# Designs tried in a protein design run: designed miniproteins, single chains. Part 26

Each design is a single chain, and the fold is of that chain. pLDDT is the mean over its residues in the fold that is shown.

## One batch from the design tools (miniprotein)

Design m875
Fold by ESMFold2-Fast:
Structure m875 (fold): chain A 120 residues (1-120)
Amino acid sequence: MTLEERARRIAEMLENAATSFEIMAKDYKSKGDEKKAELYEKLANLFRTAAEHARRGDLDGMAQALREAGKVVAESAENPEDAKRIQEALDEMSEAVRRGDPEAARKALQRFAIALANAL
């Protein structure tokens, strides 16, 4: 896989995650859970920002957006162990995207999604 193909795949993964978070935000809003709706809206915006940085080859901007996503979710977690797992998953994703490793990024995103679902 070329570096351009790796960057494109990472950007696509981050954009797909952002779209999924937008769907979840809409679902929570329809159920009257405004706090979870706002959380998922913030996650969608941060993952879309990370995808835009990935398309530009701005690895630092991408990593910063993912770290901010981790903080937003960790602050919403009631359990410190859940906050830790979420932060670890996003740190792994940040490292994988810096290496241009789309498979490692996909696995970290999957762990993040599981940790997020368990924390909320």
Scores: mean pLDDT 80

Design m876
Fold by ESMFold2-Fast:
Structure m876 (fold): chain A 79 residues (1-79)
Amino acid sequence: ATREYAGIAYNEPEAVREVVEAVRRAAAEDPNLRYHLIDAGSTDKTTEIAEEGAAELPNITLIKAPSLEAAKEEFAKLV
């Protein structure tokens, strides 16, 4: 079975780095792991770090939402 996770990030560059590293370690043990990273319209380096992580790890899918409200709607669609 595919393990699927989702998380919302907003102006939290360090938290996104930690998520990317956690997915990197978990994906090494389980290549079927999927993580949906939803950026809630971040205005700092959060989006760039998320894009770099998604480009490096095929297990990460980046969803860009224009607001926290839209990010919550995207999160709800993943269940």
Scores: mean pLDDT 82

Design m877
Fold by ESMFold2-Fast:
Structure m877 (fold): chain A 99 residues (1-99)
Amino acid sequence: SEKELEELLEKLRKKGTISEEELEKLLELMKKIKDPKLILEALELAEDLLLRNPNVTKRQVELLLEMAKIGLKLTEDKELILKLIGSLLRAIGLLLDLS
């Protein structure tokens, strides 16, 4: 599943956009991954692509929050935790703007 995740991330980087269906697929793949660094990489890409989308939906932000939660459960590394919390807080801010 790590290879499938890496392939999806490469596709998303080349496309420069992310749909709700692609976010749901990304989340499903992330649930099977035990590498917190790869989870953080996927989360940072999804966040970057959503922040570039003027029509971001509440559902997309909720999926981003679920991704951050997966990362936080997998790591005790202080540096990774701080980056994941940063992403979580930015997603919460965006969710409040959409509410």
Scores: mean pLDDT 82

Design m878
Fold by ESMFold2-Fast:
Structure m878 (fold): chain A 56 residues (1-56)
Amino acid sequence: GEANIEAAAEALSALGGVDRETAREAARLMHQGRTDEAAALARKAGGVSAAQLAGI
């Protein structure tokens, strides 16, 4: 649910140094099973790897 997306967004921001808005988009895509798209957004923000996203 929404709480899971917010928790994932906070973890992404902490791990990858990405801004919270981008982290929320990445977390939302990940929650939808679009892991590759989430990783691409996080990488564009200069942040997390796909492995770090999978670990959340």
Scores: mean pLDDT 66

Design m879
Fold by ESMFold2-Fast:
Structure m879 (fold): chain A 69 residues (1-69)
Amino acid sequence: SRLEELRERALEAARAGDLAAFERHLREMVEAGASPEELDRLGAEAVALSGNPALGPIVRRLVEEVEAG
């Protein structure tokens, strides 16, 4: 599915340390209908995969935007 493709791209960006690409793919997932729960799970997996805690705030902001609008 489109969501699975975007999820894989987001995880690849996370592994590469490309925070801009990671955020872009998460926004595309939101537009494709990703739930806050799916974004949270992806965020946890991305942090575990990359070891980069900076990914957490990016995911949290997008979850907040989805829940607000």
Scores: mean pLDDT 84

Design m880
Fold by ESMFold2-Fast:
Order: structure tokens, then sequence, then C-alpha cells
Structure m880 (fold): chain A 58 residues (1-58)
């Protein structure tokens, strides 16, 4: 969905700002997308996956 792709672009930008490499950003975006899909589109699952990846980047 367009909203998912927008939110993933924002998440990728935040991960890059936190110091993640391009490879780490690609892997993290994949993980966040997978969590969203597995949850049936739960915004909380997206947020929790994003925060875990952000913590790994710092």
Amino acid sequence: SALLELNLRIAAQELRRAGASDAQVAAAVGTIRAAWLASGGDSRAFREAFLRELARAT
C-alpha cells in the first residue's frame, strides 16, 4: 500500500540518521515490512519492529 511504502521510507531515513549502513537499512526495512504483513496490517507491530531496528542501529 502507498501508506506502508511512505512509512517504510520514513523509517529508512531515521535508520540512516541513526548511523545504519545501506545494507542494515535494507535488512531492517524487510523485517519491518514482514512484521506488518504477519500482523495483518497492525500499526503497533510496525512501530515495535521499527523501534527494535532503530535500537540496533545506535
Scores: mean pLDDT 87

Design m881
Fold by ESMFold2-Fast:
Structure m881 (fold): chain A 75 residues (1-75)
Amino acid sequence: MVESVRVVLEWFERELKEATKTKSKEEVLESVETAKANVIAWAQADPRASEAEKEEIIKLVEETAKKVIEEVEKA
């Protein structure tokens, strides 16, 4: 994994974890959607990333978001 991709994913996971501690289920779902959109926009704007790398970032972000949503829905 590219170093910058790892840093962005770590930030994304941290933001979602904090949201699950302090927000309602509906607010968490909104936070997940907003954070996902922001990370995807960042990845698409990075001129250093290849098209394959951008797709991988998008896939990882979507998988992480799905995991957080499932965890929140179980609570």
Scores: mean pLDDT 73

Design m882
Fold by ESMFold2-Fast:
Structure m882 (fold): chain A 72 residues (1-72)
Amino acid sequence: SEIEKLQKQLDELTQKLAAGTASEKELKEAIKIADKLAEIARKKGDEELAEQYEDVRRSAEKKLKEIKEKKK
């Protein structure tokens, strides 16, 4: 399913985020996918899963901000 594809993509991006190897483009993709998956989880009533995806989004947003601030 599309959801399973997004979950697999996010898992790969999360591994890169944890390793510190994610590019700015990959961080933006992780934010977008995590946000979409969190919304889907919330609509299904899975608040725990939604919060896990939101944590991934926050981590990626923080890293993206750090990269952008180093370029300014």
Scores: mean pLDDT 83

Design m883
Fold by ESMFold2-Fast:
Structure m883 (fold): chain A 70 residues (1-70)
Amino acid sequence: DEAQARALAERLNAADAAERERLIRTTPVELLVRALPYLDAETFEQVARFLRAVHGARVGAELDAIEAAR
């Protein structure tokens, strides 16, 4: 759901470092990927780094496409 992705992005952008890290680790991968286009630069780097490290084989190509579009 786009509304859920946007709401998550707003929450991630506003969160402190500790809450942001917790949200990244506890949120489903599909929702994290959908939130990527709405993240600020610093938050995007943190989320993309996590996704590449843990789920790179599944989402790497999609991350590359989203990053190129930013």
Scores: mean pLDDT 83

Design m884
Fold by ESMFold2-Fast:
Structure m884 (fold): chain A 70 residues (1-70)
Amino acid sequence: MIEEAVEEAARLAVELEGASEEEAERARREALETATERDAELLRTLVELKRAKAAGASDEELRALLEAAR
Protein backbone atom coordinates (compact mmCIF):
# COMPACT_ATOMS: atom_id res chain seq x y z
CA MET A 1 0.00 0.00 0.00
CA ILE A 2 2.41 2.71 1.14
CA GLU A 3 5.15 1.32 -1.12
CA GLU A 4 2.77 1.61 -4.09
CA ALA A 5 1.95 5.24 -3.21
CA VAL A 6 5.64 6.12 -2.83
CA GLU A 7 6.50 4.37 -6.13
CA GLU A 8 3.72 6.24 -7.97
CA ALA A 9 4.82 9.58 -6.46
CA ALA A 10 8.42 8.92 -7.58
CA ARG A 11 7.24 7.98 -11.08
CA LEU A 12 5.18 11.19 -11.35
CA ALA A 13 8.16 13.28 -10.16
CA VAL A 14 10.27 11.91 -13.01
CA GLU A 15 7.52 12.09 -15.67
CA LEU A 16 5.79 15.38 -14.74
CA GLU A 17 8.35 17.39 -12.74
CA GLY A 18 11.55 16.49 -14.59
CA ALA A 19 13.27 15.04 -11.53
CA SER A 20 16.11 12.63 -12.21
CA GLU A 21 15.53 8.94 -11.52
CA GLU A 22 18.36 9.10 -8.93
CA GLU A 23 16.66 11.98 -7.08
CA ALA A 24 13.30 10.18 -7.16
CA GLU A 25 14.86 6.93 -5.91
CA ARG A 26 16.60 8.74 -3.02
CA ALA A 27 13.34 10.45 -2.03
CA ARG A 28 11.52 7.10 -2.30
CA ARG A 29 14.02 5.38 0.04
CA GLU A 30 13.83 8.22 2.59
CA ALA A 31 10.00 8.18 2.51
CA LEU A 32 9.83 4.41 3.03
CA GLU A 33 12.31 4.58 5.94
CA THR A 34 10.28 7.25 7.80
CA ALA A 35 6.77 6.39 6.60
CA THR A 36 3.75 6.03 8.87
CA GLU A 37 0.11 5.22 8.03
CA ARG A 38 -0.60 8.97 8.08
CA ASP A 39 2.22 9.52 5.56
CA ALA A 40 0.65 6.87 3.31
CA GLU A 41 -2.65 8.79 3.35
CA LEU A 42 -0.84 12.05 2.53
CA LEU A 43 1.12 10.40 -0.29
CA ARG A 44 -2.08 9.00 -1.83
CA THR A 45 -3.64 12.48 -1.64
CA LEU A 46 -0.55 14.10 -3.23
CA VAL A 47 -0.55 11.51 -6.04
CA GLU A 48 -4.24 12.22 -6.73
CA LEU A 49 -3.58 15.99 -6.69
CA LYS A 50 -0.64 15.65 -9.10
CA ARG A 51 -2.67 13.50 -11.50
CA ALA A 52 -5.68 15.85 -11.34
CA LYS A 53 -3.43 18.90 -11.88
CA ALA A 54 -1.74 17.25 -14.88
CA ALA A 55 -5.20 16.40 -16.29
CA GLY A 56 -6.25 20.07 -16.06
CA ALA A 57 -8.37 19.99 -12.90
CA SER A 58 -9.54 23.34 -11.56
CA ASP A 59 -8.31 24.87 -8.30
CA GLU A 60 -11.73 24.10 -6.81
CA GLU A 61 -11.42 20.39 -7.69
CA LEU A 62 -7.89 20.30 -6.23
CA ARG A 63 -9.16 21.97 -3.05
CA ALA A 64 -11.95 19.38 -2.74
CA LEU A 65 -9.41 16.52 -2.93
CA LEU A 66 -7.24 18.19 -0.28
CA GLU A 67 -10.24 18.82 2.03
CA ALA A 68 -11.27 15.15 1.71
CA ALA A 69 -7.85 14.14 3.10
CA ARG A 70 -8.20 16.30 6.24
Scores: mean pLDDT 67

Design m885
Fold by ESMFold2-Fast:
Parts: C-alpha cells; sequence; structure tokens
Structure m885 (fold): chain A 76 residues (1-76)
C-alpha cells in the first residue's frame, strides 16, 4: 500500500490533471499520480518538474503540482 505522503501527492497530481484543459499536460499529471501512488518517486518528481516548467500549464494546475512535488521531496 502507498504511504500517506505518496497517497496525498497522487491526489494533488489528480487535482492538477482535472485543472488542466491541455490533454498532454493532463496525461503527464495522471502519469505522475500513478507513479507517486506506486512509489516511483523520481519519475513522479521528473513529470511534475516538466509540467511546472511548461507555459501551457494553468496556474491552478501548477499550484496542485507544486503541492504534490513538496510532499514527494519530503518522502524522499
Amino acid sequence: APTPLQRQAALHFARAALASPDPEIRQKMLEAAVAAYQGRLDEAIALANEVLADPRTSPEAKAHAQRALDLLQQAK
């Protein structure tokens, strides 16, 4: 089972996906959510950093992705 931090990070990535009208950004956030839930922390962190650097990512999606990233950095 995922740790509480991994589960919380996955939920924040899922929220970022829901806040993302761009299908590529939405897909990356869903992949990050699955990676975080499965304990693939480095992959989830890499996907979050890609989305945070992408100008197509909405401010709301960036806020959710940043919260998820902060939790994963704590779990690492």
Scores: mean pLDDT 86

Design m886
Fold by ESMFold2-Fast:
Order: sequence, then C-alpha cells, then structure tokens
Structure m886 (fold): chain A 70 residues (1-70)
Amino acid sequence: NTELVFKFPEKLTDHRYFSETARSFGGTADLNEEKNELIITVPNSNSHAVPSLVKLVESKGGVLVSKRNV
C-alpha cells in the first residue's frame, strides 16, 4: 500500500471527510492527534488516486511530509 502523511498548521478535530474520501479509493485515513498528522493509506491497485488525494488534502491546508510504499 501507499502511505501518505500530512501535517496541518491548525489542530484537526474532525478527519471524517478525509476518511470517507480515502475509503472511496479503497483506502483509510487516520489522525495522529499527538503529532497533528493525517495518515492516508491507499492500496497499490488504486495508486492512480494518490495525486488527487494529495491535491485534495493540500487544498484543505495539509502539507505532504512523507510518501512511502508499505
């Protein structure tokens, strides 16, 4: 799977929008509250969705800090 880690300048209290969006691509979205990081995992079969997910999260104030294959 492809794991994307995003940081936000302000504390995220609701990540449901990102969770539902990731799920539409067969993925998951989890919030690390201690680090204020959003972690999105996308199956490699849907890797073509990764650029669109990055653009979407960045449009909401997220900054991509890590992208790795897991």
Scores: mean pLDDT 78

Design m887
Fold by ESMFold2-Fast:
Structure m887 (fold): chain A 75 residues (1-75)
Amino acid sequence: SIEETIERIAKLLREEPAISDQTVESLVNMVKSLIEQGYSEELIKTAILTTVSLLARRLDRPDLLKRVEEELSKM
């Protein structure tokens, strides 16, 4: 589900605060999986950006939000 995938993304970003290329690849693959499940790209992007925005604020990592936004904009 989208909710389970969002929780997984939040956990991954919390455990790996430096966004590696592997983290980006995992995030992109999770988004593609949700699209294959029939979720709209706009809904997925909105849910992820909302979750990452809250996490970035909590961790004081504005760079985290910017990096994720940039990667999602390439899709």
Scores: mean pLDDT 74

Design m888
Fold by ESMFold2-Fast:
Structure m888 (fold): chain A 63 residues (1-63)
Amino acid sequence: DKEILNEIKSKATETEKKIIDILIENPSATSEEIAEKLGISKKTAAKHLKKILELRKEILEKL
């Protein structure tokens, strides 16, 4: 959903936007793969993934 994706990106940090782009390219990307590609820790990647999912849930609740 283009509309939802755009809304999530508007509320996302720079790092979270990069993670979203990785997920668009590879929907099965793991926290480890994301961490390796972005040069961040697995723990940090997992935290950002959780925030992206929470943002999506919040936006869907408002629809």
Scores: mean pLDDT 75

Design m889
Fold by ESMFold2-Fast:
Structure m889 (fold): chain A 85 residues (1-85)
Amino acid sequence: SKIDEIIEEAKKYFEETKKYLEEKLPFLSPENQKIVEQQIEHLEWLLKEVENSKTVEEAEQKAIHLRFAAHSTLLLVDQMVEQEK
């Protein structure tokens, strides 16, 4: 179904984002590691919101929100890594 396709794409994007973020953790201070871990938990919650969508429109809107939140987190982590060099 269209909803299942959106969910599968959202899951794939989340897993790719999570992998990237986790690969950056060893380069961060303990304080920034906690912030990133909290952001990963937030992205996981947003993914669950996509998975719990009852309409295609709801799933698409929630998936867009997940993508924006994930992108913002990637930018934040890249900035943290750069500042900790």
Scores: mean pLDDT 87

Design m890
Fold by ESMFold2-Fast:
Structure m890 (fold): chain A 92 residues (1-92)
Amino acid sequence: SEKLIVQYVNRIARSLQLNLSPGMIKEIVEIIFKAIDKIGEQLSQGKVDEEAILKEIREKLEGLARKYNINLSSNQLLILAHGLLSLAKTLV
């Protein structure tokens, strides 16, 4: 559910003291849906490469931070990326 993903992203952002625009939140939702698709596809093939998916989420988040001119610390990026992967794994 998109609404559930939006609520989860807003909760993580609040805990990290990040003010994310609606546009950035929408793009994070798209990152999660793509991660869900990749996890589902890899599960059908017998094994999930969680490290590769996490790396892709992190790289996309770094790109969004640049696009929306948001300063993410390495720790904030790590917590956010792991949170999004955990949510994607739960929703598959």
Scores: mean pLDDT 87

Design m891
Fold by ESMFold2-Fast:
Structure m891 (fold): chain A 95 residues (1-95)
Amino acid sequence: APVFLRADGTPLTPEQAELEIRITLLRIQSAIFKVTAKHHPEIAELEKKYAEEIDKLVRQAETALDAGDYDTARELIDQAEKKFKEANKEIEEKL
């Protein structure tokens, strides 16, 4: 099987790749939320509240992932994804 390497030459595991992709998707979704809030002032307070909570969880997940603590990283990513779903529901109810 091909060996996928990180930039520093260490092996990239499928589980690490999955978690890194999920973090990247959360960051992209957060960026879309910020752009949406810029064009819809009525959701600006919701965006600020959820952006702070999600950013904190994502940063903690990245720290856990860098430490090789995949279980903690996954739990934090799951929490961030749930917060994003809650934010989307509140936005849909507001708009």
Scores: mean pLDDT 80

Design m892
Fold by ESMFold2-Fast:
Structure m892 (fold): chain A 79 residues (1-79)
Amino acid sequence: ISRELVKEAVRIVKEQLRQGQSLADAARITANQLLDQGVPNDTVSQIVKAVVEAIRELGRDAPEEEITKKAMELIDQGL
């Protein structure tokens, strides 16, 4: 799983949260956008789970780079 793809997922999730979406809805919207881009379902599931967990641990106000780093660590650990 590429860091650039995880970074894009973090960006989309944070944008949805700023627009007033719940974390669950932001995750769903992010998953749908990645699937529409041709990302495999298994990869999307891993990325979205990792990003959601990173945000839960760090808080939604954490910088995108910190959330991306945490999500990558969670993916490497098998989530």
Scores: mean pLDDT 85

Design m893
Fold by ESMFold2-Fast:
Structure m893 (fold): chain A 87 residues (1-87)
Amino acid sequence: SELEELIAELRALADDIRSGRLTDPAAAVARLQELLDRIAAVDPSRRAELEATAATLRAMLAAGQLSLDTLFHAVLIIAQELREYLA
């Protein structure tokens, strides 16, 4: 399933943040945005929800208020919500 692959990629992003392999919040947000766009392409009914989440994270990044910890938890929540949808 493409959604199962996207869940795995979200979890890989979270692990890259947690392990310190990815330390730039802007790069992390860009990678998350790419994954959210792919999720919205697979399930257009989620587009508004995913766009709202991405807009919030980008606004926090622009304000210099986005921590990697906040981004890590946001990525895990999205992955969990997708997993629950597939169950």
Scores: mean pLDDT 85

Design m894
Fold by ESMFold2-Fast:
Structure m894 (fold): chain A 129 residues (1-129)
Amino acid sequence: DLVFDEEEVERLAKLILSTGLFDEEGARTLAKAALRASRIHSAGGVAMMAADLSKLPIFHKLFPKTAEEIKRLPGTLMHTQKIDLDDPVELLALAVVGLLDEYAEKNKLDLSKKEDVEKALRETIEPLL
């Protein structure tokens, strides 16, 4: 699982960094997670997962300005059937889904429980802010 194009990682990391929420290392981590998630999930799947995450109080605490934009993504992405990797909000939503997938796989969780999702957000996203 060796082949990320480093130029693509750097490009996406710059877009994530432009949100003002993350440092360079956090932005690179999110860029790699987004690229992995883009190979696994449909645009509609990512949109629905991101919208459900945006309803959690902890998500609003971590992303007070972007949570409402992410909550609106299902309408856009169900219509386009594509995630716009040049849009920082759509890219961030994909990256968060990717980090949660990695956390679930590592910890053998299905993230069907709200408590597990909230813990995953705290342990994966909060350290990058």
Scores: mean pLDDT 76

Design m895
Fold by ESMFold2-Fast:
Structure m895 (fold): chain A 70 residues (1-70)
Amino acid sequence: SMRAQLEAAAEALLAQAQRVLALSPEEQARNRDLVDALIASLDIMAKELEKAGIEEMVARLREARAALEA
């Protein structure tokens, strides 16, 4: 289903965000363009999940986004 595909895509982005957050601040700074692209992808996915009513996943993506901005 489209819902299952959205949830799988969101889980993949969350896994990528956790991988980036495990990097040192220096490594994150060196990969700033990739971090910014990930933040943009998280924002787009959160909006799609919100339209689909998948609120728990939206909260998780927003938390990951906030952590990446810190």
Scores: mean pLDDT 85

Design m896
Fold by ESMFold2-Fast:
Structure m896 (fold): chain A 63 residues (1-63)
Amino acid sequence: SMIDEALEEVKKEVEEKYPNASKEFREKVDEVLNEFELGKHNYKNKEEFIEDALKRIEEIAID
């Protein structure tokens, strides 16, 4: 599905940007991705889903 493709792309981007991420950070990323999957009906565009998810992940990475 579109969401499955978007989730995989977000995971690849996270691995690229945060290759040395801690287990705690990876668990927080999984929580964010789960929240976005539960809210998938609000997204009709794969690119918008990816952008919003990455912005949320960036927020938790810099705090």
Scores: mean pLDDT 77

Design m897
Fold by ESMFold2-Fast:
Structure m897 (fold): chain A 70 residues (1-70)
Amino acid sequence: STSAALSQIVDAAIAANEAIKNMKKDFEKSKKELEEYIERMRQVGAEANAGLQALADEAIAYAKRKLEEM
């Protein structure tokens, strides 16, 4: 459902933010968590309505930028 997809995006964004904060202490784990977040957002976006798809794309762009900064 749309509500379930939105919840998944929010939860994954929190996980990505935590991964970024901890990257200096656990670089490999943080990288894997960011990659998993991106993959989850791709799956969620594929089944979302237009508005939720845009939100998923924004979350993916943010996570990719942070991964590139690692």
Scores: mean pLDDT 71

Design m898
Fold by ESMFold2-Fast:
Structure m898 (fold): chain A 81 residues (1-81)
Amino acid sequence: SMLSGNELVEKLFKSKKFEHEKKLYEEAKKAGLRESDALLTIAYSIKTGKKLTLEDIDKVVDELLEKKEELYKVLEEALLK
């Protein structure tokens, strides 16, 4: 079953594994990104296993948008485990 964005955010902040991704999400939201777009940034960070910044994300935004369905699945799978 697919989780809502609010449920994904709740699971992210309850997780012990994603300290960098929590900070990236907060930074993305402060930068004015919508929840769905902020979730794509953390999904890409999780997928790559790298400590990405918003500047890194800006360089690959087109790839994030093309792969958004795959990225949401990666995020959901990571947060449910």
Scores: mean pLDDT 82

Design m899
Fold by ESMFold2-Fast:
Structure m899 (fold): chain A 95 residues (1-95)
Amino acid sequence: MLLSLEELEKELQAALTMFRILAPDGKVTKEQLKEWLEAMGYNPSDEEVEEILAKYDTDKDGKLDEEEFIKLYLDILLEKGLISKEIKEEALSKL
């Protein structure tokens, strides 16, 4: 079932709450990203986590900030078929 924009906003707030628990300094490390993906039901290899980090780490500091983390989460929801491309684009426009 596709999430509505309102449901997506609630999911994003939950994801941001988790991000702030994992990364109180405002940036998620490779280790913290792996822990979060495992909490989401994935079992990523270190190589897969590095590939994800490289894709979303636009400032090349080896960490994901809040905006980069949300972009990753939106892509995960799209891949799972939980949101449409249109809803993803609308959410990204608010970053």
Scores: mean pLDDT 76

Design m900
Fold by ESMFold2-Fast:
Structure m900 (fold): chain A 93 residues (1-93)
Amino acid sequence: SMEEEELIEKIKKTFKLSEEEVEELKRLAEAIPEELYKLYGRKDIPFEKFKLLVALVELARLYNRPLSNREIGEALGLSQSTVSRTLKRLGID
């Protein structure tokens, strides 16, 4: 979607991702099942932002890049507390 592309562009600029990292972020996000969102997501977090949040954390782990919950929140338009609580619920904090 256009909203997803805008979020990906903001993430790319915020974290200075390479083209390879952006492509992997997109693949990771598309692999997130809607069932995961129904179990661990909140209605105040759109599914597109939830996918990118989970994908970005997995990308950071794969490429050994430290990311702060504050910076993740800024890139996705979420509060730091929302990011922290969501990742804790998923067990990937």
Scores: mean pLDDT 82

Design m901
Fold by ESMFold2-Fast:
Structure m901 (fold): chain A 59 residues (1-59)
Amino acid sequence: MKDEVLEKLIELARSNKNVEHVSLDFEKKKVTIVTKDKTIVLEAETLEELLEKAENAIK
């Protein structure tokens, strides 16, 4: 499950030219997305919710 979430986040980052870096903290259920214009920090109670928030933030 953790590896699947990481793979999805990496694929989203590669598909979006504005995303420069993504870091994931599995223990804290937190992701940091660095784009050319801003840094987005997302937290959720589950990895699934975290992935959904990340997808919406970088679509």
Scores: mean pLDDT 74

Design m902
Fold by ESMFold2-Fast:
Structure m902 (fold): chain A 55 residues (1-55)
Amino acid sequence: SLEELVEDFMEGKLSLAEFGEKLGLSEAQTRALRRALMAASSLEEAVAIVRQFLA
């Protein structure tokens, strides 16, 4: 699930490159997403940011 994928990334179980690839994002999009995720203070906020980014 998307939540499991985001959790694995936030826990360091997935690299940034693997995370972006699994989401179907370009390198530039993956870097932009990482910057957005720096504002997340919880897993719930991180998932919401990823969902919004993929919309």
Scores: mean pLDDT 82

Design m903
Fold by ESMFold2-Fast:
Structure m903 (fold): chain A 99 residues (1-99)
Amino acid sequence: AMEEAVEEAIRKIRDHYGLTPENVLKVPYLEEVVDIVAAHPEPTVTREQFLAMARAAGLTDEELLRTLFDILDVDGNGTITPAEVEAVRRLIEEAKRLE
């Protein structure tokens, strides 16, 4: 189910990158790239599509963009899915509630 996929993505993000509601807002531009990906008309976003959209939005740090893509593509399959976007969005929303 979608909820199970989101919960699994949240666990993988924590396990692979150490990101939780307590520290997710410390990642620069993560909220901005989540908004960019969520605005894409297709549900799945490739690395090339992600980089093109981020550059169009004025994000030019290629090393940071690679890291941001890898966080969103937590399964490492080369594409960002709706469950992965929702997982990061929930972490950001919870982080804002903790402030």
Scores: mean pLDDT 81

Design m904
Fold by ESMFold2-Fast:
Structure m904 (fold): chain A 111 residues (1-111)
Amino acid sequence: MPAAPPPPEYAGKAPSGFISATISPRSLTVQEGGSATITVDAGSEVSDGDTLTWYQVYPGGTTRPVGSATASNGKASLTLSNLKPEDTATYTGQDSNGNFSTSTTQLTVLP
């Protein structure tokens, strides 16, 4: 869908800000080849059937999408599987309106 691009200083960032959401767990460590489940709880800020997207957060605020799930009862969970040491990152959730969670998860993948 051709939308007007955001100003260059906002490229790759959500200009609309944050939703009051909790990500759990806030920190976890897994072995290479393992899996991690990251849950976003946004309560009333998301409706049943809304899509939540998980992003890796790089230094400097660049984000990369890693998966999506549909919200139910204000919550959605994403399971990351076959993890590699390069998957070590901070992760956040984003709602369908482009708002990021106020909380993040730090994932560490050991070789």
Scores: mean pLDDT 73

Design m905
Fold by ESMFold2-Fast:
Structure m905 (fold): chain A 80 residues (1-80)
Amino acid sequence: MEEIREEALKLYEEVKKLADEGIKNPNATREEKIYLTNLEVAAGLLAVAATDPYNPDPEQSVADLKALVEEVKKLVEKIK
């Protein structure tokens, strides 16, 4: 369980870092900045779910977080 918690927190920090980078980019549209902010909020909720001891499938929450990291990365790379 502790390993899952550590992984979830690292993934959340990665989402925050990437989202902040995109939000600070002057080439990002208002819509892209709003979407990045929403992805950061979603990542926080997934990290909480992944660290919840009563979650029957914390590995799924981590998998969803990994997908969110890829989505944020893809959006940040697309900002032009």
Scores: mean pLDDT 81

Design m906
Fold by ESMFold2-Fast:
Structure m906 (fold): chain A 61 residues (1-61)
Amino acid sequence: SAEDVVKQLEAAFGLEVTADLSDERTRILVRYLQRELGLEEDGVADAALEAAIAAWKAAKK
């Protein structure tokens, strides 16, 4: 889910797990990640973003 994607992001960047997709700030974070991961910046947390975050976390260890 989109919420799980954002929680994975916050954990990967060492942030507190406070993700709430109802917040505009969460949408900004999603767009930032899409840019960093080479995806289209549409602000939608989808399966492509989830897969990209998982791959990035694996590379970061």
Scores: mean pLDDT 64

Design m907
Fold by ESMFold2-Fast:
Structure m907 (fold): chain A 68 residues (1-68)
Amino acid sequence: SSAVKSLSEELQKEVLEILERDPSNAASVAGAILYVMSDESVSPEVVNELAKEILPSEDPAAKFKELL
């Protein structure tokens, strides 16, 4: 199951914009994860699953779009 779909549509858009600014950059993944972690409506479990899905990818933005 995809943690990406557990995020609100607004949060999905914001995360995607962060990832797309630095596609294929591990730092953009860290920034996106930290942004999601700052949203109190998102559980730490969802954040951890999101990181597991995206972090291993060499193209995190494309992976995030695939999981949408």
Scores: mean pLDDT 76

Design m908
Fold by ESMFold2-Fast:
Structure m908 (fold): chain A 104 residues (1-104)
Amino acid sequence: SLEEMKKNLEKALKYAEEARKIFEEHGDSMKEALEYVKKAIELLKKALEDPENAVEYTRQAIEYFKKAKELAEKYDPEHAERITKLLDEAGTYASQARALALKA
């Protein structure tokens, strides 16, 4: 349903915003990962505003979360566990929203 899709998008945004705050605290070494998370957040917001295109917006957002996770693991492995868990949760809820959008 549209309501369940939006609920999953809102949960994805919550976890993505938490990850964004942590990346902002890490300074220049995580700048590229931060930009990918910001792009993913904007795409999830677009999916909420334009649900007819949610399949494509969520696909792109999931890819950006994956790129941010890979950079976090590469450049800050000691602090990556919390960040990667947040990105994985954001990706999981975005994937659930995408699955719901595909059934519409």
Scores: mean pLDDT 85

Design m909
Fold by ESMFold2-Fast:
Structure m909 (fold): chain A 85 residues (1-85)
Amino acid sequence: DEAVERAFAESGLSEEVKRVLRAVVEEVLSGKPQAIDPEDLAKVTDADLRTFVSLLPPELQEPVRRRLIELEIERALELMKEWLG
């Protein structure tokens, strides 16, 4: 998707953050789960997310934002389970 590649080019994000965001966009577009590194996901800041999502086509903004939030919640819940025993 040319619009997605423009968003990546214009966002100025790190390669680790770009890997996570590209995987999330691919999940939204294909409907198929993509492998996302939890360590790379942990490097995505709220500012990075806001900047990138604002550059996406409107039809992708909400699905991508929702999926990123879901992944952060899943990661936080798994960490809490491990830390609490």
Scores: mean pLDDT 76

